# Designed miniproteins, single chains, continued (3), part 112

Each design is a single chain, and the fold is of that chain. pLDDT is the mean over its residues in the fold that is shown.

## One batch from the design tools (miniprotein)

Design m11881
Fold by ESMFold2-Fast:
Structure m11881 (fold): chain A 86 residues (1-86)
Amino acid sequence: MALERARELARRLGIPEEDFEEAVREVRRAIEENKEEFSLSDEELVRLIVETAVMRRLKRKAEEGEPDAELVAEGRRAAAELEAFL
């Protein structure tokens, strides 16, 4: 299942379960709000959920005053892991 694969990758990236669950809810809401039919593959769903979880984590860190260089580095690591996993 796409959700289980996304959760596994989020764990490998060190994303807290709470941030992952919030990302899943956000993605689900976005799909439900769209009047167009979403025809996403499992891979595309995994990518969307994980990217949303990473963005939520980076936004929280930015609000806590994390330097831009560290946020960029974390985003790059997450992107590399996502490509390697998929």
Scores: mean pLDDT 75

Design m11882
Fold by ESMFold2-Fast:
Structure m11882 (fold): chain A 58 residues (1-58)
Amino acid sequence: SEKEKKEKLQKEIDEAMVLIKLIIYGYLTDENIKRVRELIEEGATVEEVIKKILEEKK
């Protein structure tokens, strides 16, 4: 459906945004990339994902 297409595209955008921020923070690792994808699929927002990754790496 149209909604499913928009939802998929939004997830891809959200993943890209988080990955860019992880590059800036110096936390771009294979483990973090996998974790980002899992969290986005679970419905977490960009800000929630970034916060969780930063907390988990402290």
Scores: mean pLDDT 78

Design m11883
Fold by ESMFold2-Fast:
Structure m11883 (fold): chain A 71 residues (1-71)
Amino acid sequence: MELSPEMMAILEETARRLHELIAQGASKEELLAVVEEGRRRMLEAARSPEERTLAENLGAMARQEIEELAA
């Protein structure tokens, strides 16, 4: 799978922020907002349709996991 250094950095930062917010007891709305922001930044950094598809898939997976926790 092709992932640019920029997209990888955004993914790692988004994951770290989510872990920190979960540890701090942040609301699930805040967690979803962080996932949405990370997804949008990855899409903006994408240089090809392949990178855009990868960003969408990664964002969707993270969002699904957070939504399940929000139940």
Scores: mean pLDDT 76

Design m11884
Fold by ESMFold2-Fast:
Structure m11884 (fold): chain A 98 residues (1-98)
Amino acid sequence: MEKVKAIVFASFEVEDDELWEKLAEKVRELAEKYGATDLEISRQSKKVAATFKSIEKARKFMEEIAKLAKELGVEKAKLTFREGVNSKAEPKVIEVYK
C-alpha cells in the first residue's frame, strides 16, 4: 500500500537567474503549504518534482505553480500531474506560455 497518492513534475524555460530564484522560493513555500512529502528542485535543469499523500493538495499545488509561472512571465512551463501508482492512469498535463 503506497502512502504517496500523487506526483507533480514541472519543467521551466527561464534564463534569468533572479526570476528562477523567485520561482524556486515560491515553489518551496507552496510545497510546504500543501504538505509535500518530498521536494526536488534542480536549478541546472530548471525542473521540480514533488510527492503528496493528498491528491487534492497535489492538484492545488500544480494549479498554483502554473499560475505563478504565468504571473512571473516564465517563457514556457510544463506541469505533469500523476495520480497514484496506477501505471495505466494517464497523467494530466498543463502547459503555460508567455
Scores: mean pLDDT 78

Design m11885
Fold by ESMFold2-Fast:
Structure m11885 (fold): chain A 95 residues (1-95)
Amino acid sequence: MKISKEFGEKLDKLTEEEALEAVRQAAEDPSVTLPSLIRKAEQGDALAYVVALALELLRVYSGKEKISDAYKFLPEEVVERAVREALEYARSLKP
């Protein structure tokens, strides 16, 4: 699936630091769920989309079902890599 040009422009404005901090906050906040992040992304929140992708990568890398468990299990370097890969993947979906 390709994202809109406007959404792609929002993705290009995101920094790795902003995405990393948002992933940390999402992993520590039980009120933040993957469906809630997807809903925000559908409303044009590019940061929410990147966070959702990064959290799924953390699950895959750790083998943990729960996002909070995955985040706590993985070393910081792997979390940073997941954020970079999520940003690159999201940007690859631009038209």
Scores: mean pLDDT 78

Design m11886
Fold by ESMFold2-Fast:
Structure m11886 (fold): chain A 99 residues (1-99)
Amino acid sequence: LEEFKKKVEELLERERKELESLSEEELEELIAEIDKELASTTNEDLKLEGQLMRYLLKEILAKKRGDEKEAEEYRKKYEELKKKVEEIREKRLEEALKK
């Protein structure tokens, strides 16, 4: 769990341009690693963060392969999930401030 959390945080902190500079092979390796860890984790927050990263990497990989339809699907999934994660975090912060 701790190793997975660190990897997801490091990837999320990268600029999109850095991820776009990765080769198809490197992107596939990262996706496979995330998929493996997502299959074994029971932590809902890590599942959400890992899924966000998975969608981002899938979007970039699809763009490199020229699959515009797949890239657009993953971009939409990423934006939708990102908004949901931000709403969850905002609610938790408000609850923490209110006790």
Scores: mean pLDDT 76

Design m11887
Fold by ESMFold2-Fast:
Structure m11887 (fold): chain A 84 residues (1-84)
Amino acid sequence: ATDEEIEDGVVAISLAVAKLLERKGDYQGAAELLERTIEKYPNSKLVPDAYALLGKVYEKLGKKEEAQRWFEKAKEIDPNNPLA
């Protein structure tokens, strides 16, 4: 469906931007973008990837308990997610 295609496309762009922010060391900006993206597009097929990247970003922020919760959410939806 068109709405699903648009949703997945927006989430894919947000993931690419969040990865760029992570590479720059802007972990707070990456986390904020990913959280907003998940809130707006919770049914996207790419949400597990967003949760996994959030976990990685929260680990870099030193928030290990929050990181684990995000990894658990990613694995709950997609057990094969790398949880990197």
Scores: mean pLDDT 80

Design m11888
Fold by ESMFold2-Fast:
Structure m11888 (fold): chain A 97 residues (1-97)
Amino acid sequence: MEKASEEAERLVEEAARLAREMGNEKAVEKLEKLKEEYKKNGEEGLEKARGYLELAKEYKAFAEDEELLRKLADEAGLNEEEKEKVIEAVRNGRFTE
């Protein structure tokens, strides 16, 4: 039960760290800009920051577990070229939407 602004900043920073580990600089830039906005929004900013962190964790897990992504693509009936597109899309991180 830390101050909502401080917690929101920490959660956005963690999401940005995960995005940086994935090599997604666009997501890092977006999250750093959103950090200031969420700090001003208190409890609402904290809720949004939590959402972004959860999405960043999911995307990082898929980016690190390429075999899981390939298995999901196989179940969807994708060929090797389409599988590469899926992996690249996950790494490019639309999770900040």
Scores: mean pLDDT 66

Design m11889
Fold by ESMFold2-Fast:
Structure m11889 (fold): chain A 74 residues (1-74)
Amino acid sequence: SMQERIQELRERVRELEKIAKDNNAPPEVLALVQSARTLIDNAEKMSDPEVQRQALAEAERLIEKAEELMKKYL
């Protein structure tokens, strides 16, 4: 469901932010994580399911980019 998707992505963002901070990741990584969080928060407020899905897909893309960058700095 959409609610489960939002919760899953929020948990991923929280874990990624903690890992990034614990490993002194560069500001670029934290910026991607924050952008993903903003998209998830905005998606929850959206009434159009198609727009909501697009926002969550973009949030997931930003999370994946942040994860890739983290591998470079670990």
Scores: mean pLDDT 86

Design m11890
Fold by ESMFold2-Fast:
Parts: C-alpha cells; sequence; structure tokens
Structure m11890 (fold): chain A 103 residues (1-103)
C-alpha cells in the first residue's frame, strides 16, 4: 500500500540519518578535516528535508533531495571511503533503496 511505502521510506531516512550521525561522531573523534564534518552536516540537513517532503506527499521534491544526499555521500566516499567505507556503504545502500521506493 502507499502508506506502507511511505513508512518504509521514512524508516530508511531515519536509519540513514543515524548512520550519518555515527560517521560525524567518528570524524569528530578522529579530528578529521572540518570540511568533511560540514559535508556530513549538509547530508543530515538534506535527509531531514527529504523526510518532510515524504510526510507532505511531495515525492518529486523528495526524489531530488534523496539524489542530492546520494551525491554528497558519494563525494564523501571518494574522499574518506578508505577509512569510513562501512558507514558510507551503508548510507549509499539505504539511499539507493529509498530512491527505488520513491520511483
Amino acid sequence: SMMDIKTRILIGLISTSGEAHVLKRRLERDRSDPAHIDAVDNLLDVLQQAGSKVIAGDFDEAIQLVQEAREIARELARRIGAQYGAELADILSTLDTILDLLN
């Protein structure tokens, strides 16, 4: 049902936000480049905006925001994936699943 799809998307966004918070805490603990921490903060903000659009039923806008989140996560994986590959792989996998559910 459409209600079940919305719930699955929202759970995926919450899960991805949790993974991004874990990544942020690790970057802060490791005293990583502030630019990488800022990129994770931007990712978290975009995920929150995507959740709001899903709740409102604005799926076209939610798709654009999830695509933006995926681009941020891909750029992070390119720069820091050697050290934080597991968290970034989990984030990217969940974002791909969310995009499949939105389309």
Scores: mean pLDDT 89

Design m11891
Fold by ESMFold2-Fast:
Structure m11891 (fold): chain A 68 residues (1-68)
Amino acid sequence: MVEKGREEVRRIAEELARRHGGEATVSFLSPVEKPRFAEHPLADGSVRLFVGSEGVRESLAIVVIRPR
């Protein structure tokens, strides 16, 4: 269910934001079901999380975690 996939993405984004001591911004590009995550740390100390689905190469959501 799309709503549960989005909720899981937000939950993981909040957990990562808490671990990094920052805020998470979530942008949904497409419906998300059974999310898979690829973490990409950036040079400015922020973390970008690309959210895909099994068998899909396109990013379905982007999470950016920035230090406060």
Scores: mean pLDDT 66

Design m11892
Fold by ESMFold2-Fast:
Structure m11892 (fold): chain A 61 residues (1-61)
Amino acid sequence: MEEVERGYKINKDQKESLEKSREEAPEEAKGLGQHFIDASEAQAKKTKDELEKLRAEEEAA
């Protein structure tokens, strides 16, 4: 459970870092930054959903 929660924080922090880097990057690189931001956002959502489900199952056993 803690590992999943830590992953969520890392993904969120990475998304913010990529978003800032993309803003300062040349136009050619901005496309790549957007791709990583989208991927990070999707992974963060999956991690959050998985954490909520895992926690409910573990505590409600």
Scores: mean pLDDT 66

Design m11893
Fold by ESMFold2-Fast:
Structure m11893 (fold): chain A 95 residues (1-95)
Amino acid sequence: MSNYKKLSPEEKEERIKKLEAEVDRLTDELVAHYEAQGKTAEAESLRKYVEVLKKNKERLPQIYADLKGLKAYLEGKSPLEAYRLYFKTLIEETS
């Protein structure tokens, strides 16, 4: 929390916008991946899940980490490697 004292209101807004853009990008990539596999229901569920959660801006780092972990898993990384990427991303975005 002490690091947030060093960010201007403009820098905080820029970070939020950057996280929103990355969440949207990852959501589109993962949806396209599911749709390419004929998993339309999973694609729709993912979009709805992200839409509900991103209404709370404080959850953006968590959503970003979740999506990065899911992408790694779907791209053939082990569950442990996907979890490591999730956890690393979560720490980097919440610290």
Scores: mean pLDDT 76

Design m11894
Fold by ESMFold2-Fast:
Structure m11894 (fold): chain A 82 residues (1-82)
Amino acid sequence: GSFTEEFENFDDADRAAVVAALVAGARSVAAEVDPENPTAEQLQRVAEAAEAAIRAVPSVESAEVEIDGEKQATKVRVVAKP
């Protein structure tokens, strides 16, 4: 699979916080996902949980997480507060 990350206006410490939030958010629903045959609905729940966790980081203005199971592609885009 492919993995794409876009961080806009972040320093290294804020990027580390965003990555930690992404991992924690995804793991919060990981037990509900079939690792061998994930459904589009399950992947959407992972994306939404990761997105919500990233948005809870104080330096984050916006976050988008997209997971395409058919293309085995994950895209994460995060924008820092001004």
Scores: mean pLDDT 74

Design m11895
Fold by ESMFold2-Fast:
Structure m11895 (fold): chain A 68 residues (1-68)
Amino acid sequence: SAADEAAARMRAELDAVLAALAAGEISPQQAEDRAKQLVLEALAAGVPEEVVRELAREFGRRMREILA
């Protein structure tokens, strides 16, 4: 479905943001801003709020690990 494709895209784009942050290519603030934009795009594409929350929670956890 379009929602499943959008969820997969959000996951892939969040992974790319975390990779860029880990490589020092973007700031933590830029990573947070991009993640917020990806959340809005996923919700607009019809991804369930529960799925978006789980992806956002995992992103936050991994971001904290990179910054520790």
Scores: mean pLDDT 89

Design m11896
Fold by ESMFold2-Fast:
Structure m11896 (fold): chain A 86 residues (1-86)
Amino acid sequence: SLYEETAEEVLQIAEGAARAIEEEGSDAEEVGEKAAGIVKSLLEYAGLSELGEEVAEELRRAAKEGVEATLEAGRRAKARILAAGK
């Protein structure tokens, strides 16, 4: 379904952001902003614009906190998207 595909894509984006942050010299703020923008667009396309704004802000904040926070934000986002699709 669209929600299952969107949830998986959002998780993959968060995991990619976490990997970029883990690499020395990566700007966590820039990585977070890029990931947040992509996720917001995906959720807007899925008809979940309000959730997209919330998830984007959580990813921006999590990226500044570190790798584990970014992965956690991705997992939470996936769960929220799947719940919204039920």
Scores: mean pLDDT 84

Design m11897
Fold by ESMFold2-Fast:
Structure m11897 (fold): chain A 99 residues (1-99)
Amino acid sequence: PFVLLGERTPENLALAAGLRELGYDVRVVDPTPEAMAEAGRLMRERYPDAKVTQGISSSGSAYARAERDDDNVGLFVVNGPATPAQLAAMAAFVEAATA
């Protein structure tokens, strides 16, 4: 299983460590357009049939998600209100993942 986590917060770093102990391939990615485009390309190559969505959760967190067979194969989340730069990074992920 592959998991993509955004924002290098202490919470996301701890979550990534725990998931790696369970055997998940986990990346914590800086939310730059370049890093997110590379992540999207990797998701497209690894899971070409994945459905890619983006949105805002009920808690106000912006996210981009890749889903296959009702399972999250990629999830990028920004906690709290997304900045224009973070929205641009998410757009780069979606464009690369759906190209």
Scores: mean pLDDT 72

Design m11898
Fold by ESMFold2-Fast:
Parts: sequence; structure tokens; C-alpha cells
Structure m11898 (fold): chain A 86 residues (1-86)
Amino acid sequence: MEKEELIRKLESEKEILRGTVESQRAMLEAIKKIMEEKIKKIKDEEEREKAEKELKEEVEKLEKLIKEDEKKAEEEIKEIEEKIKE
């Protein structure tokens, strides 16, 4: 029955959208951890402070992009949920 197949496909699309955003967040956290460990190894205090500031700015920029992707995913998921309710 075509309706059941469509519902399964729509549910899969929701899972993919959620999984994509969660993967982006997990990747950012992994990058932060790796970069923080590298920064800790910098012996020059001035270079270390500069690297910490640059990392913070890059993380804030990436978090903003992920937040925008998250909003788009939430809108798409909402549209999919409305289609499932039909």
C-alpha cells in the first residue's frame, strides 16, 4: 500500500535531517577537543592566547552555521510531520 511506503520514506527523511545536524555538532566538539589539546602544547604564552582567541572565534562562527542548519532541519521536519498526518 503506497501510503505506508510514503510514511516510511518521510520518517527516514526526518531521521536523516536530525542525524545530519547531530553529526555536525559531534564533529565540532571533536575539532574543539583536538585543537584545545594542540593549544595546550604551545609553550609561548602570547602565541597560546592568540591561538585560544582564534579557536573561540572559529567555533562561534561554526556554531552559528550549525544553528542555521538546525533551524532549516526543524522547518523541514515540521513540513514532513504535517505530510505524515495527512
Scores: mean pLDDT 80

Design m11899
Fold by ESMFold2-Fast:
Order: C-alpha cells, then structure tokens, then sequence
Structure m11899 (fold): chain A 82 residues (1-82)
C-alpha cells in the first residue's frame, strides 16, 4: 500500500486535503475521484468523498486532513505521495 495526499478544489477556490492509504496508483485514484465528482454534478462534500474512497477496492483508509466539510467539491486536482 501507498500513502497519498488527495487535493480537491471547492466551489469558492479553496482546497481540501484527504490522506488515502491504497494499493491504487495515483493516476487511478485521481481518475476515480474525478469521475465520482463529475457523476454527482459537482454537489459532493468532502465527507462524501471519504465514504466513496473507503468503498473502493484496494483502499485501506481515507481521512480528512484539512478543509471544510460544508462546501461543495468541484474538482480533484492532484494525488501526491504523503
């Protein structure tokens, strides 16, 4: 497993961070999160992203590191090693 920091952008331009422990590649993780946000018409909260991440095969943990939970996530920006 690898530990990643997933950076997401909110509707106001601020950024949230989720720490993810997974066997998925950074590119696959970013693609799956991007599709999830897109499929939900950009009305996804950070808590919903954590629940989605925990539902993915190969994800062992997902936790909010920083960012508001009450704002809508509009974009997955980058997945970087933690």
Amino acid sequence: SRTYRLLVKYEDGSVGVIEVVTDLSADELLARVGEFVKSHNSVVGLDELVEFLLSLPGVRSARIVSGPTEKKVVEAVVVSPA
Scores: mean pLDDT 80

Design m11900
Fold by ESMFold2-Fast:
Structure m11900 (fold): chain A 66 residues (1-66)
Amino acid sequence: GEKEEEMLKDAAKLLAIKEAIKKFGELPKSIEVEEVSEETLRVTATTEKGTLVLEYKKSELLELLS
């Protein structure tokens, strides 16, 4: 449903923020989420030190939320 899609996007954003902090040691100044397929979300996290692009399967995100 629409609420599930929003929760999955929020989970993907949180995971991308965590990975950006691990890689660059700082909070991203922008986060973009794109639905590239019915199963896959792409997250672009931009920091002053660089950009991180991550792809998450919706099934993997659901497993993390359950």
Scores: mean pLDDT 82

Design m11901
Fold by ESMFold2-Fast:
Structure m11901 (fold): chain A 82 residues (1-82)
Amino acid sequence: GIEEIKKYAGKGLKEAAESGVSLESIQKASEKVLEGLEYLEKGDIEKAVKLLEEARKILKEAGASEKALEYIEKAIEEAKKL
């Protein structure tokens, strides 16, 4: 459900911040995550998945750890199951 998506996205952002990703990149990724969660609440799963994938791309390009990216991927996979 949406709660599992929030949990994994939050863990991914936390892991990225703890592994040295800049606050600016964390903020940009967080904005995409929040927008994605809003689209999940509206029932637009396709748009939500694209926004979560954009958040993952921001973190990856900012040098986030594999563990951080794995958490965001788990959020994306949970969203795809809705």
Scores: mean pLDDT 87

Design m11902
Fold by ESMFold2-Fast:
Parts: sequence; structure tokens; C-alpha cells
Structure m11902 (fold): chain A 80 residues (1-80)
Amino acid sequence: SLDEELDRLIQRVVDAAKESWEATEKAVRELARFLKERGLTRQQVLDVAMRLAKAMMDAGFSLEEVGRVLQLFADHLAEL
């Protein structure tokens, strides 16, 4: 259930990254907010970041594109 919800949110980020930067920002903010609302530990948050990176790489994104999305994710986590 939690894992299934995380998979859906991560997939939304991957799909949004194919569309536009604005859609990506929204999807990343939703993912970051979900993690904060669920009170996930720092280790669990890191695991989600690694899962997101892997999902994006598997979808064919470059390391530079993955890095930009991970930075956006970190920025939103810091602001929430």
C-alpha cells in the first residue's frame, strides 16, 4: 500500500518529466509533500530518491536530466 502509493507518485514524476518542466515541478512537489505528510525517515526519503533516479534512468532520461529532477526534489523537501 505505502509502496504502491510511492510507485504511483514516482511514475507520475517520470510521466511529467516527459511532458514539461511545470508538470515535473508539480509532480515532484506532490511526491515531496506525500513523504512529509507520512513522516518518512531520512533513510526512507533517500531510498525514494534512489528509486526515482532508477525509474527515470530506466525510462531513458540522461544523468543530467535525472540530476535536475533530484535537485528539484531536494529543494521541495527543504521548503516543506
Scores: mean pLDDT 87

Design m11903
Fold by ESMFold2-Fast:
Structure m11903 (fold): chain A 74 residues (1-74)
Amino acid sequence: AQQDFMDQIMAGIAALGSPVTRADIQAVARERGISDITAAIRIYAGAIAARNRLDAATRDQIFAQYQAQYQAYL
C-alpha cells in the first residue's frame, strides 16, 4: 500500500517533467527529518504549484489533499 502510493506520486512528478529521483527525495527526507513519502508529496505539490503558477496557500492545500489520500491507504 505505502509502496504503491509512493509509485503513484513518483509517476505524477515524472508526468510534470520534473527530473526528481527517489534518491533526491530520500536526501530531502533525511535533511528535513521527515518520511520519504512526506518529502515526495511536498515535492509533488511544489511541482504542481510551479507548473500552474499557483500561490503558496494553494500549494499547501494540494499538499494537505495528498497527505489525506496517503492516510486513506494506511
Scores: mean pLDDT 81

Design m11904
Fold by ESMFold2-Fast:
Structure m11904 (fold): chain A 82 residues (1-82)
Amino acid sequence: SMELIEKLKELLSNLLEKVSKESKITDDQGEELSLAALELLETASKKSDEQIEKAIEKVKSLENETDPDKLLKKLNEIKKSL
């Protein structure tokens, strides 16, 4: 549903804002993370509500991840799991 996609988008936006504030990431790292988040959202939008809910739970598990490289890897893994 669109509501689940909007929830996923909000979680991803909050996650990227947090890592930017806490880790002093480069502009290039921020762009890569933003692109990964957009690709995850695009992939999720083509999947069932059950699959979107699983993606939401996986993204929530990343709330304390401040390493941009590890976060990028995990976002790509979540996308591939869909």
Scores: mean pLDDT 86

Design m11905
Fold by ESMFold2-Fast:
Structure m11905 (fold): chain A 64 residues (1-64)
Amino acid sequence: SEGEELAAKAGEAAARGDFAEARRYAHEAQRVSGMTAGEIGRAAERVSGVDSRAAAGAALAALE
């Protein structure tokens, strides 16, 4: 879904240390798909190159 693609982008941004970009994508995933921070983290974790730490970063960005 569009929300899962945005959550994946949030995870990729968190993986490279770009937490401002991660927050933008995480908030957009919440806005367009109603995803919770936990759902964003789980969706990000499914992306190749995004580890559990980066996925956690995406979830935390959604809470800001």
Scores: mean pLDDT 80

Design m11906
Fold by ESMFold2-Fast:
Structure m11906 (fold): chain A 64 residues (1-64)
Amino acid sequence: MLVGEGEAGGAKVIVTVTGDKAEVESEPELSEELKKAVIEAASKVKTQEQAQDLAQIAAIINAA
């Protein structure tokens, strides 16, 4: 199981990858477009560092 947690500008994003499953939790909620992009990217995550980087980037975009 890989878990990335990102925070930016009061926005928080958690990306969890368990085997072939990817879950994304966020506050505030991601836009439909951003959520789809993050889930697609999460399906390609193979390392803890990649999960962490994805979550942080998603949080930055969501905070903008």
Scores: mean pLDDT 80

Design m11907
Fold by ESMFold2-Fast:
Structure m11907 (fold): chain A 100 residues (1-100)
Amino acid sequence: MPTEEDIEKEVKRMEEMAEETLKNFNSDPLIRSTMEFALLSSGSSVELLLKIGKASEETINKVIETVRKLKEKALKEGDYRTAKMLDEFIKSLEELQNEL
């Protein structure tokens, strides 16, 4: 079963992908799209690990807080596309929390 350490590792990877996406929002459209795809894939992996690992409400809340901080950063930098993707991740995580 996925451990809390496995979840933390995937969350860190998602944060790194979000930071790279934000750095590249003014880049070539192909590079931008590639980074957005990587971020989506990382987010999906986090959601899967939380679900399979039957993560606690506290762990899910911690992940939601991390994603909210990334969304706020994206909005501050004017990257509305990444902010929207992160908002969708928050909604998915909140739905998962309600299935506890």
Scores: mean pLDDT 78

Design m11908
Fold by ESMFold2-Fast:
Structure m11908 (fold): chain A 76 residues (1-76)
Amino acid sequence: SVSDQVARIRAEADQRIKELTDQRQAQIDKWRKLAAENPENRADYEAQAYRAAGEAERQIRQVQRDADQQIAALLS
């Protein structure tokens, strides 16, 4: 059914967003640990964390847009 297809699209999007969120957090945690262990290089590690977080955020927004478009197409 259309409802089943909508549920599947949402579940797949939610799973992908979770994966990207977990990957983002892992990168932040990695760079924060390195910054704490090597305070002389803290700025470089924080810059890497910031870039990784920004890329993950862009990917999450794209997953959300793609899911919304697929659902809209099914409901039209």
Scores: mean pLDDT 87

Design m11909
Fold by ESMFold2-Fast:
Structure m11909 (fold): chain A 74 residues (1-74)
Amino acid sequence: PLPALSEEEARALVEAARELTRRALEAYEKGDYRTAALLIVSAEMLAIAAAAQGADETAEEIRALAREAAEKLA
């Protein structure tokens, strides 16, 4: 099997997703709804990447962050 994500790699993906969702909320507050939506989609793509590498727990954490941000935009 391919090596699973390291703890450091998993942490980096979660931090990247957290930053993307933070920027999405900032874009939304400024009325830039397109940028906000694209940043949330980018965070969801990180979850897909984590899941593809077998890091299901990391993927779920990233999905939760993206979902919380998306709910605030609705």
Scores: mean pLDDT 82

Design m11910
Fold by ESMFold2-Fast:
Structure m11910 (fold): chain A 62 residues (1-62)
Amino acid sequence: DKAVDEIQELLAEIVEELYENSDTPDGEELEKKMKEKLLERLPELSKKAQEMLLNGLKQAEE
C-alpha cells in the first residue's frame, strides 16, 4: 500500500525529529508538535495518503 507506506515514512521522520530535539518531556506539547508537523508536511504526500491521514486524525478526534 503506497499511501500507507508514505504515511509511515512521514510519521517516522517526524518522530525522529522530535526525539532528536527532545528537550521537552511534556507529552501534551509533543503531541501538539507532532500534529503540527504532520499538517505542515501533508503536501509531501500523495492525494491518497493525505486522505488516509486526515481520516485517521478525524477518528482520533472523535
Scores: mean pLDDT 72

Design m11911
Fold by ESMFold2-Fast:
Structure m11911 (fold): chain A 88 residues (1-88)
Amino acid sequence: SAAAERERQLERERGLLAAELYVETLKKNWDKPAEEQRKALAEAHADWEANGDARARERVAAGVLSDAELEERARKEEEELKEWEAKR
């Protein structure tokens, strides 16, 4: 159904936006002490819990990304994570 497909799109967008927020928060605070980085990540997580679903719904409603674009973003994030894990 259209409703089930929309929920799948929302779930994918929520996950991608959460990952993007994590990476962007680290980049913005990269030059700061580890304690400040942890605080920034905790604040970003709290903001995401309060507003993340609304942002994902807004993105899906606006038709900003196609299913193919969401899948490509997910693939790139997975590949980057695997590369970082391989370097450990």
Scores: mean pLDDT 72

Design m11912
Fold by ESMFold2-Fast:
Structure m11912 (fold): chain A 62 residues (1-62)
Amino acid sequence: SAEEAYAKGVGLLEMGRALASDPAAAVRAYEAAIRYFELAGKGDSEEYREALANLERARAQL
């Protein structure tokens, strides 16, 4: 469901933040979070924008 997809996206965004010292792992978590936010119809949410910004920052560290 959209609600379950949103919850998974939030969990993956939190996981990405926790993996800040491991940019490669953080990238994977943020990519997954973005996918779940899109599945939930949350492409215009603050969490989606945060995941995109954090993904770009993590990729810059690779």
Scores: mean pLDDT 88

Design m11913
Fold by ESMFold2-Fast:
Structure m11913 (fold): chain A 66 residues (1-66)
Amino acid sequence: GPLPKEVRDRAVKAVMEESGVTREQAEAAVDALHRGDGQAAIDALMEGGATPEQASRAVAAAFEAM
């Protein structure tokens, strides 16, 4: 099922703060992580302009929020 709104909102905010991607891109990454697809999350963040280092930090921050 979907993440609770409060958890999803915190994870999206954390991803945006670490990576600088748009909210839409951060939401796609968080939803991929919730499905267990870490590679899809990293790919979405990098397509959004994040560096590999920013994408890695954003994924870690999202897991801390989830």
Scores: mean pLDDT 86

Design m11914
Fold by ESMFold2-Fast:
Structure m11914 (fold): chain A 71 residues (1-71)
Amino acid sequence: SAEELVEKAEELLKELLSKGYSVDEAFNQLREELSKEYSERATNAAYLSAKALHNGASRESIIKVTEAYLK
Protein backbone atom coordinates (compact mmCIF):
# COMPACT_ATOMS: atom_id res chain seq x y z
CA SER A 1 0.00 0.00 0.00
CA ALA A 2 0.97 3.66 -0.27
CA GLU A 3 1.10 3.90 3.53
CA GLU A 4 3.54 0.96 3.76
CA LEU A 5 5.70 2.43 0.99
CA VAL A 6 5.89 5.86 2.68
CA GLU A 7 6.65 4.24 6.07
CA LYS A 8 9.42 2.08 4.54
CA ALA A 9 11.00 5.11 2.83
CA GLU A 10 10.88 7.20 6.04
CA GLU A 11 12.40 4.35 8.11
CA LEU A 12 15.23 3.79 5.61
CA LEU A 13 16.02 7.53 5.38
CA LYS A 14 16.11 7.79 9.21
CA GLU A 15 18.53 4.82 9.43
CA LEU A 16 20.84 6.22 6.71
CA LEU A 17 20.98 9.67 8.34
CA SER A 18 21.67 8.04 11.75
CA LYS A 19 24.70 6.27 10.16
CA GLY A 20 26.26 9.65 9.33
CA TYR A 21 25.46 9.95 5.61
CA SER A 22 24.94 13.46 4.26
CA VAL A 23 21.40 14.27 3.08
CA ASP A 24 22.39 13.80 -0.59
CA GLU A 25 24.24 10.52 0.13
CA ALA A 26 21.30 9.24 2.22
CA PHE A 27 18.84 9.89 -0.63
CA ASN A 28 21.13 8.16 -3.17
CA GLN A 29 21.42 5.10 -0.88
CA LEU A 30 17.66 5.17 -0.20
CA ARG A 31 16.90 4.96 -3.95
CA GLU A 32 19.39 2.09 -4.37
CA GLU A 33 17.92 0.08 -1.44
CA LEU A 34 14.30 0.67 -2.54
CA SER A 35 15.11 -0.41 -6.13
CA LYS A 36 16.11 -3.87 -4.81
CA GLU A 37 12.61 -4.56 -3.40
CA TYR A 38 10.23 -2.38 -5.46
CA SER A 39 9.37 -1.56 -9.06
CA GLU A 40 10.84 1.60 -10.65
CA ARG A 41 7.50 3.43 -10.23
CA ALA A 42 7.14 2.43 -6.55
CA THR A 43 10.83 3.30 -5.91
CA ASN A 44 10.31 6.77 -7.43
CA ALA A 45 7.13 7.31 -5.38
CA ALA A 46 8.90 6.24 -2.15
CA TYR A 47 11.96 8.39 -2.93
CA LEU A 48 9.87 11.52 -3.59
CA SER A 49 7.80 10.80 -0.44
CA ALA A 50 10.99 10.63 1.67
CA LYS A 51 12.17 13.98 0.21
CA ALA A 52 8.79 15.62 0.95
CA LEU A 53 8.81 14.27 4.54
CA HIS A 54 12.38 15.53 5.06
CA ASN A 55 11.29 18.99 3.82
CA GLY A 56 8.43 19.12 6.37
CA ALA A 57 5.38 18.00 4.37
CA SER A 58 2.74 16.13 6.42
CA ARG A 59 2.70 12.32 6.29
CA GLU A 60 -1.06 12.40 5.60
CA SER A 61 -0.66 14.66 2.52
CA ILE A 62 2.23 12.56 1.18
CA ILE A 63 0.25 9.30 1.53
CA LYS A 64 -2.69 10.86 -0.37
CA VAL A 65 -0.42 12.05 -3.22
CA THR A 66 1.40 8.68 -3.34
CA GLU A 67 -1.94 6.79 -3.56
CA ALA A 68 -2.98 9.01 -6.50
CA TYR A 69 0.44 8.56 -8.19
CA LEU A 70 0.32 4.73 -7.93
CA LYS A 71 -3.18 4.50 -9.48
Scores: mean pLDDT 82

Design m11915
Fold by ESMFold2-Fast:
Structure m11915 (fold): chain A 96 residues (1-96)
Amino acid sequence: SELQEKARKLREIGADVTAEVLLLIQAVKDGASDSEIIHRELLLTSADPSLRPYLRKLIEAVKAGNEEQVKSILREVVEKFDAPEVREEALKIIDS
């Protein structure tokens, strides 16, 4: 999928947090089980609990089909949680 390809590119540049967030979005879109979604959320929030409110808003936006809000939240995730040196390239990948 397009999201899986973007996640691969994000991982290659070291934007690991946003890469895992894209895989969470893909799981939600694919209708993955609540157990899988919870597991992916827990892996992310175990690394940084401050991600939780962003992941909650993101899942709601994905379920609502609000693509503009999904992109806005993804930009916030990049700016706050990925390393400063990879942020510009990560934003380009998200906006592609």
Scores: mean pLDDT 86

